# Designs tried in a protein design run: designed miniproteins, single chains, continued (2). Part 67

Each design is a single chain, and the fold is of that chain. pLDDT is the mean over its residues in the fold that is shown.

## One batch from the design tools (miniprotein)

Design m6302
Fold by ESMFold2-Fast:
Structure m6302 (fold): chain A 63 residues (1-63)
Amino acid sequence: PLKKVEEYTEEDLIEAAKKLLEAVKDDPRAREITIQMLKKEFKLDDETATRAVEEAERLLAEE
């Protein structure tokens, strides 16, 4: 479609990714699980979900 009904900011997706990473932090597949959950919950493309998770990981490492 030319217009998307659901639109989230990069920051909103990063915050969601941070929370999901924290929830699955003990899982060796935490990154992949978080990407898949973001894709399912927010109906994101693989690239968008991966980018959000990468930024969330970077921010969590800084904090």
Scores: mean pLDDT 73

Design m6303
Fold by ESMFold2-Fast:
Structure m6303 (fold): chain A 87 residues (1-87)
Amino acid sequence: KLSPEEKKVRQIVGDFVDKLAAGEVPSEEEVEEMIKEIEETLSKLSKDKRKKITDEAIAFLNHILPSLSPEAQKLVEKLIAFLKKLK
């Protein structure tokens, strides 16, 4: 079973991807706020759970990357780079 924090990270990442798939391009400020919320949520998890959810999010983002517009791909690549830094 997923913790509330693990569910929240999945929801944030899922909502971001859904917006990009719908043709919505978040502002740089919105992306920064999203990154901050992910970081704060991950800080509440054990190291093992943080690694697990971060790895899962990176795998999901890499899987959807080819289906997105070039502009959306750049934003997703930025998020992947950030998540890798948190490992």
Scores: mean pLDDT 81

Design m6304
Fold by ESMFold2-Fast:
Structure m6304 (fold): chain A 108 residues (1-108)
Amino acid sequence: MAEIRARIRALLDALRAHPLASPFLLPFDAEFAREPDYYERVPNPVSLATIEARVEAGEIRSLAEFRELVEQMVDNVLRYFPPDHPWVAAARALRAVFEAALAALPPE
């Protein structure tokens, strides 16, 4: 448990430090961004801050659960925005970095 949580925190820190992570750092402000239908079309909004809060609360207990939340965060952007939107490119870049980081972990 402690080792898995340490790995999740390290992966989360790596994602947060990525230069394209800025759209994912904090919960999306749909009203400020003038995207009022965002929460209507994206019922399960996830940001890196949301994931961090759940990790600290002890709600994420496996790499698989952590991966599901990161994939939900990426998928929300890919489904909401058009394919040429900068946030779509950022979401794909973050997913690639995350998958590479997971592949670099020793097998359990």
Scores: mean pLDDT 75

Design m6305
Fold by ESMFold2-Fast:
Structure m6305 (fold): chain A 100 residues (1-100)
Amino acid sequence: SLVEEARELLEELERRTTEAIERGDREALIKHLQEAAARFDELAARSTDPAVRAALEEMRTLLLILIQELKENPDLPKEEIRRAVESLVRTMRELLERAE
């Protein structure tokens, strides 16, 4: 299932971003978000279900917004970055639940 594959990608993203934030590795964080955005784009292209496709496209858009915010705000505190990532992951989980 594309939804199951998307959930596995989201769990992997959460683990990798949490580790990068803990280490203070901003480059790794941005790279993980960029890789996730590309993978959700590929899943959206493979989806024949309009609701699933729309959810995956929204997830990609949210990832790109966060990447831009991180690039524009190099002095953003670690705690604010953590909260932004946690909020993003929660929103993406909700989008996948709605797509089922």
Scores: mean pLDDT 89

Design m6306
Fold by ESMFold2-Fast:
Structure m6306 (fold): chain A 62 residues (1-62)
Amino acid sequence: MDEEFEEQVWKALGEVSKKYNLNDEQQKKALTWVFENYRNFKDIEEFKKAFEKYLEEIKKSE
């Protein structure tokens, strides 16, 4: 288990979620997306870009 990568994922989740000011429902969707998708990324920068794109989509739905 890559502990360093997981730490970076959790840090990025906190930073990006705060940036997008997610409500409780959006935060739960974001957390679910991270758990489903974080293993598909080995690079934290690629993860952040994909995650931000996902958050923009759920924000547009509001």
Scores: mean pLDDT 76

Design m6307
Fold by ESMFold2-Fast:
Parts: structure tokens; C-alpha cells; sequence
Structure m6307 (fold): chain A 82 residues (1-82)
């Protein structure tokens, strides 16, 4: 099984890919959405709080018109600082 740090990094990559597909007008695959939900359900305590902050930050940056690359950079920074 993946460690919590590996699950958070995997979640970050999948969230970035989901926004990339969305901004390109491409459908998000069900398998990608299911994996994101499964990772979120697998996390607990402090790791669940980090995941929540990451999702909130990604949504905020998307609403502010930030690029996928800028969103990816900020999410990577959040995980390094956590």
C-alpha cells in the first residue's frame, strides 16, 4: 500500500490532471474521479486536513484564472510545507 505522503502526492497529480482536462474542455474519466475519491476516503487526521487544504487551494486558484502550471506549483509548495 502507498504511504500517506505517497497518497497525498498521487492525489495532487490526479487533481492537476482533472483541472487540465476541464480547462481543455475534455471529459474527466470516471476512473480518475473514482481514484481521487478513494484516496480522499483513505486519508485520516492531519493528512485528511492537508488534502482538504490542497483541494480548497486548487479551487481558489482555478476561480482566480490561474493556469494549470501555476496550480501544480502551488499544490507542490503546500505539500512541501506540510
Amino acid sequence: PLSPDERLERLRRLVVEMYRLHLQGRPVPDDLSDEILGLLESLSGEDQEIAGRMLTLAEQLLREGKSVEEIEEELERLLRES
Scores: mean pLDDT 83

Design m6308
Fold by ESMFold2-Fast:
Structure m6308 (fold): chain A 70 residues (1-70)
Amino acid sequence: GINGAELKELLRSLGKNPTDKEVQALIEYYDKDRDGTLDEEELKELLDMLEGKKPLPDDIAIAEIIKRLS
């Protein structure tokens, strides 16, 4: 899986500028296994939402993070 530091670098490589708090919130929301990492399926769900391929999540804070990064 991908940890918070790796997710931050991935998002930066895509032209995004997330804060450490936003990265942590995204990990905690999408990490269904609670191991502190995103697996391939969880990461794909996040990326699909960032690319507008899926609707924003019902969690207002996470939806605001995704909108700011999109």
Scores: mean pLDDT 82

Design m6309
Fold by ESMFold2-Fast:
Structure m6309 (fold): chain A 90 residues (1-90)
Amino acid sequence: LAELIELLKETKAALKKGDVEKALELAKEALRLAEEDPSVPEIIVEKLKRIVEGLEKALKEKDEEVKKMQIQSIVDEIDDLIATLEKLKA
């Protein structure tokens, strides 16, 4: 769980710097770790899949305004996921 939370924080930091490609790589690594860890609930794995899909979609988006909205939505989803994972650690 700690490794997952750190990868998600790094993904968020990359997005805030505008590095969507790096964010996608980090999100894919987080998804891989979550799939390999039997203590991670299926709902968390599904949320990570949606984040990866959202980042892939944002990379293909040509409209700058739509892309900004997509990235902000993904950042918000990552924040919610970090909060959920922190509760699982308690």
Scores: mean pLDDT 83

Design m6310
Fold by ESMFold2-Fast:
Structure m6310 (fold): chain A 75 residues (1-75)
Amino acid sequence: SANEARAREVIKEARARVEAALAAGDVDGLLKVVEDALRQLGAIMAQTDDPATLAAFRAALAEFQARVAEAVAAR
């Protein structure tokens, strides 16, 4: 569906931006990227009832939060 396609694009874009922020050593930028991704995915997830898609989104969110926690701890 269009909602599933949009969600996959948000996840891909968020991963690229997370990698860029980490490469730049920009922890504040990383936090903003994760917050933006959470907001966008939350809106899409409200329109999606496919369990596999929802599970994939939760996994991506957990991955991004773990990267944030590691970057903050290394500060």
Scores: mean pLDDT 77

Design m6311
Fold by ESMFold2-Fast:
Structure m6311 (fold): chain A 80 residues (1-80)
Amino acid sequence: GAMLTLDKVKALVDAFPRVPLHIVLNFIAKEYGLPELPKPESVEEARELIREFAEGLVKAGKASEEEAREIERYLISLLE
């Protein structure tokens, strides 16, 4: 299957500016065969879910470690 890139993540986030981030990530997770992400109750829980999402991409062979790290950094920056 196609690899997930930072550019694809940015395009999806930009396409859904009014959708909660965890819903956008669940759309990606479903498409790439990753586990569903719960709704975070805090910013710290959201950071942990983003880390787990990035690790899941690498483990599933859907992103390189470098690409997943860039995706993680980008997504965490959206919480600030």
Scores: mean pLDDT 83

Design m6312
Fold by ESMFold2-Fast:
Structure m6312 (fold): chain A 92 residues (1-92)
Amino acid sequence: MPSPREIADQTREETEKQAEELEKKFEEAVKAGDKDTAIRYLNQLIDLLRDGKHAIHHALVAAGDFDSALEESERLDKKIEEAEKKKREVEE
């Protein structure tokens, strides 16, 4: 069974990998002119980042690493804001 720190690291790596895949699918949908599909991928990205933020924060707090928990939350909030901005641009 992985330690809380290992869970945080694994969750971060998996979240980053899935986020990159969703960003690529979003770019492909935009190039195809499929606005509805692009918005769906952005919604999936936002949900993934929010879930990842919660899971990583919980694991880092369980590991006693409060500074990393705050830093990772701020990093993921920035990525969520960027995805929400892209969604607004596509919706217009």
Scores: mean pLDDT 86

Design m6313
Fold by ESMFold2-Fast:
Structure m6313 (fold): chain A 74 residues (1-74)
Amino acid sequence: SEKEREERERREREEELKREAFLYEATAGVYELAAAVYLTLSKKEDGEESKKKAEEYLEKAEEYRRKAKELEEK
């Protein structure tokens, strides 16, 4: 039936978008964890380089969080 096919195709698209959003959120989480490690290292010798790396990872985490939100809002 046409309605059954349309429902299946819609469900598949919804699942794909949810999976993509989940992967973006998971990626952001990994970057946040990496940033936390580098922030800890920044309290020791050569802290400036580690601090810069932490800031870069936090920016990437924010970018992926934003991408996940854009998929969830549409």
Scores: mean pLDDT 81

Design m6314
Fold by ESMFold2-Fast:
Structure m6314 (fold): chain A 81 residues (1-81)
Amino acid sequence: SMENKKIVREYVVSVTAEKLRITGLWLDGKITDDQNNAANKQIDAQQQKFDALVAQGASTTELKKMKKQMLKQMDAIMAQL
């Protein structure tokens, strides 16, 4: 649906922004290679879970709830850096 496509777009934009922030911190020497690798691995795992729900035809309500949970988990990953 168009509504689900909007949710997917908003999630992808958020994930891209966080990955760019992590890359910036790494290039500036503010985080280690291990921290950069661990953060990217965790974000990729969350992305795979979201993509699986989209592929399974999850409802708009489920996608909204999962997006909210995954963005909170991403904030937690960033806070540990």
Scores: mean pLDDT 85

Design m6315
Fold by ESMFold2-Fast:
Structure m6315 (fold): chain A 95 residues (1-95)
Amino acid sequence: MEKLKEETKELAWEIFVLNNIPLEALQALVKAIDLADEELVKEMKKRLKELVENRADLKKIIEMLRELIERMEKEGADKEAIEALRKALEILEKQ
């Protein structure tokens, strides 16, 4: 679990640095990763890896976060994890 979370955080760092995104938004996403179960972390890793490989812009990152939040809410995921992702999204939308 820890190794999976660390790899996911590394991908989050890479895509956020590439897009000059505020550290506060990255910290919110990292909190969501730490609160997520294994299945959710694997989904986050897959989506973040796709964003990094395709050198995704801010718009694509925002769309991914919106889609992930909607999926988490429908599946009854951890409320604190959803709230952390919503905070990351709010910061990014203010860019």
Scores: mean pLDDT 83

Design m6316
Fold by ESMFold2-Fast:
Structure m6316 (fold): chain A 80 residues (1-80)
Amino acid sequence: MKKLKELAKKAKELAESDLFRAAEIAKELVEADVDSPEAKEAANAVLERVQEYQKLLLEKFGTLDVDEDEALAFIKEKEA
């Protein structure tokens, strides 16, 4: 229980600075126990951040069906 709460907290912290790692931790929590509050908290933090980037991508490109490399470069530029 304590370890899952620690991972959820780390995922929330990483969602702002390293979304990819935050997503990996959230995925591990969901795979361990999809119904746990910790899994939901971590997944929601990652999802909220992803939705924020999707909004920025829509504003920039007018579509979410954008080249993966271009999308990643744009996200990295916004985080810098």
Scores: mean pLDDT 65

Design m6317
Fold by ESMFold2-Fast:
Formats: sequence, structure tokens, C-alpha cells
Structure m6317 (fold): chain A 87 residues (1-87)
Amino acid sequence: SELDKLEAEIEKRIAALKASTDLEEKERLVQGILALLRQMADKGVPLSKIEALAKKLLEVLEEVMPEELVRRVRQAIDRLLAEIRAR
């Protein structure tokens, strides 16, 4: 399904994020993942599934990114999830 393709693309980008050694590439991958999470929300994917993928992203970010950048992405995710809950 199209939703399975979106989930697979998110998983692929998370794997690429974990493997990347370039901070600029990591930031581009993060922005792409956030855009895909928004697309899933726009297609009516359950909030619980979006939260699970966001949690997986944050766990990888804590491993591979500086704490300040992890904090900023966490804030962006919190805003996205709040927006989805308000829908």
C-alpha cells in the first residue's frame, strides 16, 4: 500500500541517518523524515503509529546527533503531534 511505502521510506531514512557521518546529510534526512510523518498524518494514519515512528527517530538522533539538535527535533515532533491531536 502507499502507507506501507511511506513507512518503508521513513525506516530507510532512519537507517541512512544512523549510517551517515556528515552532519548536513543527517539534518537533511531528519527534515525528510519529519515531512514524511506529516504526510502520514495527512493520510489519516493513527496517531499511535506516528508516535512510534517519531520515538524511533528520537532514539537514533540521541545516538548520532549533538544534544542541542536532538532537543530542537524533539520540540518539532512535539509541535507536530500536538497539531495532529488537535485535528
Scores: mean pLDDT 83

Design m6318
Fold by ESMFold2-Fast:
Structure m6318 (fold): chain A 68 residues (1-68)
Amino acid sequence: SLVDEIERVVKQVEELVKQGRYEEAYKVLRDFFKSRDIYLPEPQTKEETESLVKTLIRHLRERIERLR
């Protein structure tokens, strides 16, 4: 289901974030959103990448709660 897919992606991304792997976390999110015809802006700095990843994790977590 979509909920299971979002939860899997969020868990993977959060694990990468815990390891400081923000670029890899962004790539996972980018590919997930691309699979749904949503194209994320390309972050220009490490700080933008970190902020974007954190924001997207929060939004996906909120979506999981709404779909439960």
Scores: mean pLDDT 84

Design m6319
Fold by ESMFold2-Fast:
Structure m6319 (fold): chain A 81 residues (1-81)
Amino acid sequence: SHMDELVEEAVEGFLNAVKAGIPKELAGRLAFQEILNEAKKLNLSKEEMIEILERFAKEIEKRTGLDLSEVLEQYKKIIEE
C-alpha cells in the first residue's frame, strides 16, 4: 500500500541520515516533513497522513528508542486544522 511504502521509505531515510551523522531528533523532524510532502503530493486524507506519522514514530521508537511523541502531537494538530 502507499502507506506501507511511505513508512518504510521514511524509516530508511531516518536511519541513513543518522548513519551520515545527523542528530536523531533533527533526522526525525526531517522525516516528518518528508512524509507530509509526499502525502500531500498523493492527495492522501488527513486520517491517512496521521496514520503514516503514527506508524513512523512507533517504528523509530521500536528500532532506536527515540521518542517522537511530542513532535507527532504538534504535526497532528497542524494536519487537523
Scores: mean pLDDT 85

Design m6320
Fold by ESMFold2-Fast:
Structure m6320 (fold): chain A 58 residues (1-58)
Amino acid sequence: SEAEELAEKAYEAGKAGDAEAAARYGRQGSMAGIRNGDLEAAEKAEGAAVRGLIEGGA
């Protein structure tokens, strides 16, 4: 879904150390999940940016 694709982009941006892009993709993914009634995908997108940043080691 759009939310899942945006969650992956948020995670990858976070892993690369791009906190601004990670936050933007995470927010877009969360909103996409909410619009489609997929709260699980929305929650995953919200966490993806932070998870990527932590795993990327800053």
Scores: mean pLDDT 81

Design m6321
Fold by ESMFold2-Fast:
Structure m6321 (fold): chain A 71 residues (1-71)
Amino acid sequence: MTPYMGAGGGLVPATEETGADAGYKAGSLGTTGNVSAMTGKGEVQGVGGSGDTGEESSKNLREGAKKAQEL
């Protein structure tokens, strides 16, 4: 539960909020995560919220997720 401060979205739960700026990508990741589940293998597409580079953003996103889950 915990009051996860989404960037005015609240779509991304604390455990799925990735990225160094959780509040910045909170809503974005939530939506993409849901789309990924629909396609089955849309993780790369789900990372559409990454913005710039899918490759580096993907790594940064995963590291952010692990960090967010740690706390």
Scores: mean pLDDT 44

Design m6322
Fold by ESMFold2-Fast:
Structure m6322 (fold): chain A 85 residues (1-85)
Amino acid sequence: PGGLVLFISQQGTTIQNNRDTALKDPSKAQQKKEESQKAYDRAREEYARSAPRGQQFAAGGVERLDALTQQTVDTSDRLLKQLNS
């Protein structure tokens, strides 16, 4: 029953780790941005394919994932601008 919630949480961990990696090594910012977008897309696809009850339980996790993905993209874009400055 918790499979979707756990999956979304795991994608969130991946996206957070990608952000941390980009902060430590800005040369990887583009790659980690792309990996985070793919992880987000996978989570959104699984959410969309889930039964309505599963979607209801996972909704808060998806909202948090949306925010985390945006933060990761913004961080990567900032690092890429610094590298090109």
Scores: mean pLDDT 83

Design m6323
Fold by ESMFold2-Fast:
Structure m6323 (fold): chain A 110 residues (1-110)
Amino acid sequence: SVAEERAAIRAIVDELLADPRAEPLRADPSERLRLPDAHELVPDPVTLDDIRAAIDAGEITTLAQFEAALERMVDNVLFVLSGDHPAVPLAQAVWEKARARLAEARARLG
């Protein structure tokens, strides 16, 4: 149901927000990582806090929309970072966790 899908989305985003590894995903990459050119590479970056706000506003209502927003957020951070940056493994670990939680939610709801 829509209510169960919304509850699953909220539970997952709250879990990700509570994860200390998600810190690089919670702020604009140019501000958090001191990458002034990040806005030239990704002019409208999506943060985890932006995704939470979109969920609360009813703009993200399905697991598919939620996954797409999370993927865009992770891709944006990884695009502006060099592969040796310490935030890369943290962003990847959070994405792996998110994908596992999404798979569990889909199995339960579908």
Scores: mean pLDDT 78

Design m6324
Fold by ESMFold2-Fast:
Structure m6324 (fold): chain A 87 residues (1-87)
Amino acid sequence: IDEDEVNDALLRMQQSVGKLELARHPSPHLEQANRHTLLGLQYRFNKDYASASAHYQAAADHYSQVPGHESTAQQLRELAKKYEELA
């Protein structure tokens, strides 16, 4: 009970800080990267590997413009290549 309350409070504080930082310094590249990642996952689930690859590549390109997301961009480029080879 107390552990769940503490965890919920910490998550709410982290979300509030994140929202404040986004309000002060909006990142259109991070928004586009997240959108393309979700689209890539949807196309992969539907076995449309060509579309999944294209969206993972677009997400990687946007993450590469956001500091601290270089490893995520690289992972998405590797996924894009994998699904391009399956298409």
Scores: mean pLDDT 70

Design m6325
Fold by ESMFold2-Fast:
Formats: sequence, C-alpha cells, structure tokens
Structure m6325 (fold): chain A 71 residues (1-71)
Amino acid sequence: DKVEFLRRMLAALSRDPALSPADRAALAEIAAALAAGDVDKALALLGELLVSLGASEEEAAAYVEALRKKL
C-alpha cells in the first residue's frame, strides 16, 4: 500500500518529543488528509511542514517528489 509507507513515516515523526504544538497540529492535518484518501493534499502539507522545520522550499519539494514515486 502506497499510503502505508507515508503513514509509518508520520507515526515515527509523531514520537519525537521535541515537536512543537504547531508541528503536531500540522502532523494531525497530514494524518487527516491520508485518512480521507487525499494523498496529494497530504504530500503538499508534508512539504509545508518540512519548510517550517528548516528545509528550503527546493529541498522540501525534492523530498515530496521522491516520496510520491515511492508511494
């Protein structure tokens, strides 16, 4: 299942105690998009979260594209 890979990654991220409340809210939105079957929205929200965590827009876009191909 393509979605299962992303779901496992998000579960691992959610275990980080250093995440801010805003980062946890973003993870919840990504999880809700996946639960709704909206993989494109989940990947877009993940890209936004990565930029919020310090990635460049180019790095975030490249990571999301790599995940899209593995999903």
Scores: mean pLDDT 76

Design m6326
Fold by ESMFold2-Fast:
Structure m6326 (fold): chain A 62 residues (1-62)
Amino acid sequence: GKGGDAAIIAYKEMKKGKSGTESMEIAGKKVGLSPEEAAGLAARAGGTGSLYLGGERVLNSL
């Protein structure tokens, strides 16, 4: 779903050295979320650290 896709994209962008906020903006644009929706997704994911770990776990399970 959009949340999982956004988490994977944000994780990849954070691995490139981008900030959590910048990574979420990029992920949001790629999956068609507004900046407000992307911020809500990050909050629901428990912040940048949880989003990073979630994206890593999803990638490692593929």
Scores: mean pLDDT 65

Design m6327
Fold by ESMFold2-Fast:
Structure m6327 (fold): chain A 102 residues (1-102)
Amino acid sequence: LSEEELKQIEGGVDMFLEMYDLDGDGVITRAEARAVITRRLDERVKEEQKPEPSAEEREAIVEAAVDRFMAAMDKNGDGVVTREELLEAFKDYLLSRKKRLS
């Protein structure tokens, strides 16, 4: 990776932590991911003016989204996403994208 690409990855990780790290401890827990995902879902439902899903449906949607998020970002499966795991996930994504274009 070039220095420019590394800076872009670091900037993306910092923005991601700012969004998901609700207690400012430098890691993202499953509970924090659920809180952010729930908030974004609620905002989208209001914006799209659709009938609100039932509490059971809403919880299922949120849990599925949280499971996908953790599966993508939680590289060691400990239930916590660190800055280092985010950096590796972002690097892996960028490298995979480059391989497809080569």
Scores: mean pLDDT 73

Design m6328
Fold by ESMFold2-Fast:
Formats: sequence, structure tokens, C-alpha cells
Structure m6328 (fold): chain A 58 residues (1-58)
Amino acid sequence: SELELRYELFKKLVEITEEAIQKIREVGDDKEKINEVMSEAFKKAQELVDEYKKRLEE
């Protein structure tokens, strides 16, 4: 169902964010690496949203 797909997407987005935060903690104060982790997480999140949005349009 649409609600189940949206809920699954939401949970996956939270997981991406939590994993990125954990990686940032491992990196410490390296601003460039922190920026790379955040950028990668944002790209993964946007690709995931676009994927689910297309599936919900069907």
C-alpha cells in the first residue's frame, strides 16, 4: 500500500541519517571528511526519495 511504502521510506531515511552521524563521530573534527559524509548521505537520501516517489506514481 502507499502508506506502507511511505513508512518504509521514512525508516530508511532515518537509518541513512543515523549511520551518517555515527561515521561523523568516528571522523572527529575533520571538517572535509564530515562534509563528504553529509554530502554522500544527502545524495543517498535524495536518490531513495526519487525512487519511492516514482513507485508511488504508478
Scores: mean pLDDT 84

Design m6329
Fold by ESMFold2-Fast:
Formats: structure tokens, sequence, C-alpha cells
Structure m6329 (fold): chain A 72 residues (1-72)
């Protein structure tokens, strides 16, 4: 079973990454990790947070989207 909160934060991380807001994507990635019920969603959230922290908005988009799919 997914987490609606992790799915919502995955969508927000993807939107932030798409907009080039790496800092926001990093924060949403951390929230995915904290709210995820599956290891796949946690790992995607952690990866989105790290990508955002590194300024890689494109990777943060990809990982946020994967977290959304895993948590839905």
Amino acid sequence: GGSPAAARYGRLAAEAGKAGDAAAASEYGQLIHDNAKTEDARRSGEAAARAGAAGDAAQAFTMGHEAYKSAS
C-alpha cells in the first residue's frame, strides 16, 4: 500500500524540479522519505532530496515522479 502524503510530496518534488527549483525539490524529497510506506518510495524520495541538494533539477524531477508512482 502506498502513502497519499508521499505521493503528494512526490508530485510536488517533480513540479519543483521541472520549474528548476532544486531547493524546493530537495525539501519535498526529504518529505517523501519521511512519509513513505515502501522502500522504493523512500529511496526515490532520498534520491530526489540529494539531487535537489546538488542542484540537479532534472534528476530531482525524475526521482520525484518515481516516488509519486511508487507511493500512489
Scores: mean pLDDT 81

Design m6330
Fold by ESMFold2-Fast:
Structure m6330 (fold): chain A 86 residues (1-86)
Amino acid sequence: AARREEARRRLEEWARRAAAILAGEIDLSFPSEEAEREAAAELLTALAVVLGLSEEELERARAGEVPPSLEEYLRELVREAAEAKA
């Protein structure tokens, strides 16, 4: 349970941040492009675990690549978070 629970909490945190960005409430500033890529890879890996994606898709997520199924899910999640903020 711990791995899914941790991934779920990270997902909720990032969803809230995405909603705030879409609402124009915060400016996105990362200390470097490297830090931004690392954060994205961590989020994608957590989502792949929560969604039960295949090992190949999980490897792609760890490399910072978004598989189509995960991309669609992320897009819907961001939209839902933005709507919840309204």
Scores: mean pLDDT 58

Design m6331
Fold by ESMFold2-Fast:
Structure m6331 (fold): chain A 120 residues (1-120)
Amino acid sequence: KKEELMRRLLELGVTKSLLAMIKSLIKSALAKEPSEETYNDLADFAISVLRSLAKTLETFSDDKTLQEIAKRLQAMADRIAALKKTSARAAVDYALRELDEIIEWLDEEIKKIEEELKKL
């Protein structure tokens, strides 16, 4: 139904905006203070916000794409935590690359929903 597609479009759009904001905050912090302490703090920030978002999407979203994204965000947070043990810089660099891929995936799903809405 059109209403269902519009709700999905809103939920995917909001999720994309949140991930883009997380990426922007990480990049801004590194531009201001590219220190080992900053990388450690950013890795912890990424782990915390990604786990929180994953749990929120898992618990409250009925959207299959958002359920898959929730699983990927959880796996991503676990990988950031593992990488941080060796290098906080590597953990943050991984986080930024993975955020870009998930944002691109959300963009592609949003486009598919927009095209489906045009058929109605």
Scores: mean pLDDT 89

Design m6332
Fold by ESMFold2-Fast:
Structure m6332 (fold): chain A 89 residues (1-89)
Amino acid sequence: SEAAYRARLEELRARLEAATTLEEAKAIVEEAADLLIELALQHPDVALGIAAALRAIGLKLEAERATTLEEVKALARELLALAEELLAR
């Protein structure tokens, strides 16, 4: 349900703000990317869904190469923002 997805987004946001290690932040990126892909595949606008899924994959790969906590947190915030936008459309 939409409410369940919103609850998952708020949980991920809270965990991201609390994350103090690179490993914690990268795990949150993985979960955020998976959530965005899940939402993208269910979206009635197929073209928008495909674009969102590809963006999620790109951000996930960028986060795997990132070496600082702040870089990974910025990428996770972008994934969560995209998921929120997709839920609103």
Scores: mean pLDDT 87

Design m6333
Fold by ESMFold2-Fast:
Structure m6333 (fold): chain A 64 residues (1-64)
Amino acid sequence: MAEIDADVVRALQLIELAISKITAKHAPKEEVKKEMERQLKRLEATPGTDPEIVAELKKLLEEV
């Protein structure tokens, strides 16, 4: 297919990661954990997801 889709997906995933980091500082841990776990599931289900982004989110989820 076209590389445009992969680039857009990666950009959205980076934005979601940034939002998750901000949320982790200000929201209750239980809610943060549930949201991050949901995002991780979506990333793993998305074809072409960068493994580095998945690993970063997993580390963040484990830390929270």
Scores: mean pLDDT 70

Design m6334
Fold by ESMFold2-Fast:
Structure m6334 (fold): chain A 92 residues (1-92)
Amino acid sequence: VEETLERIAEITRETAKRLRELIDDVFELTKTLMRLMAVTTEVELHVRRGDIEAALRTLEEFRRWAAETLPPEAYAVVAEMLERIRELVEES
């Protein structure tokens, strides 16, 4: 009977570890998304003020952060989106 309890504890620990890893991944994605939302808000504010140079600087600073922090695959997605936003900012 003690063997059954130990097996339950083992399964629980394994499941908890897998859930923690999933939570860490979700946390990193959430952090990236929140930073992206903050950056886009700041860029919009600069564009509303007619400060295109500040808007472009904000985009470049975020690109540098993304290049240093994100995995290459995630950075590629972010870089493509930032380039599209940059083009829109330059057109405004």
Scores: mean pLDDT 78

Design m6335
Fold by ESMFold2-Fast:
Structure m6335 (fold): chain A 80 residues (1-80)
Amino acid sequence: SPLLEETEARLRELISQAPAELQEPVRGMVDGILALLREGRWEEARAKFEALVAFLSEHDPELARRLEELRRETEERLEE
């Protein structure tokens, strides 16, 4: 799916900018989101995406804001 490939690439690019000490936990969270997206389980993927944004908002608010923008864009494209 072009949407899933693009979303995966953008998620991985954004989390590559996370602090080094957060790279492992955020990678695990992203892998969980991507697995749910591949299964078409958007509501569960959205909940995990929101949890990732909340987690990063405490550590890197600017990165959290960019991830929230990607979540909204992904949801909008899935509703097309």
Scores: mean pLDDT 82

Design m6336
Fold by ESMFold2-Fast:
Structure m6336 (fold): chain A 81 residues (1-81)
Amino acid sequence: MKVVAGTGSAAPAITEGIVQAGGKVVSDVTPDTKLVIVPSNFGGASTFEKVAKAKALGIPVVEVNGNDVDEIVAKTKEVLA
């Protein structure tokens, strides 16, 4: 199981939520990635590139409040169930 946080280590709450939900955090989007999580106010070329790559691969992309660990856990569990 692999999950990508769009901001990765720069968003500790996203990383914590993914790990708490039983996921693994990776820095890149590949066909093995199951979910991409990004902040609802996301910006920047690397985040847009990861979102575009996820959409091209048919991987779910979800937007979260980047500091709400409970929301991140809930959304991660929905995709992993």
Scores: mean pLDDT 69

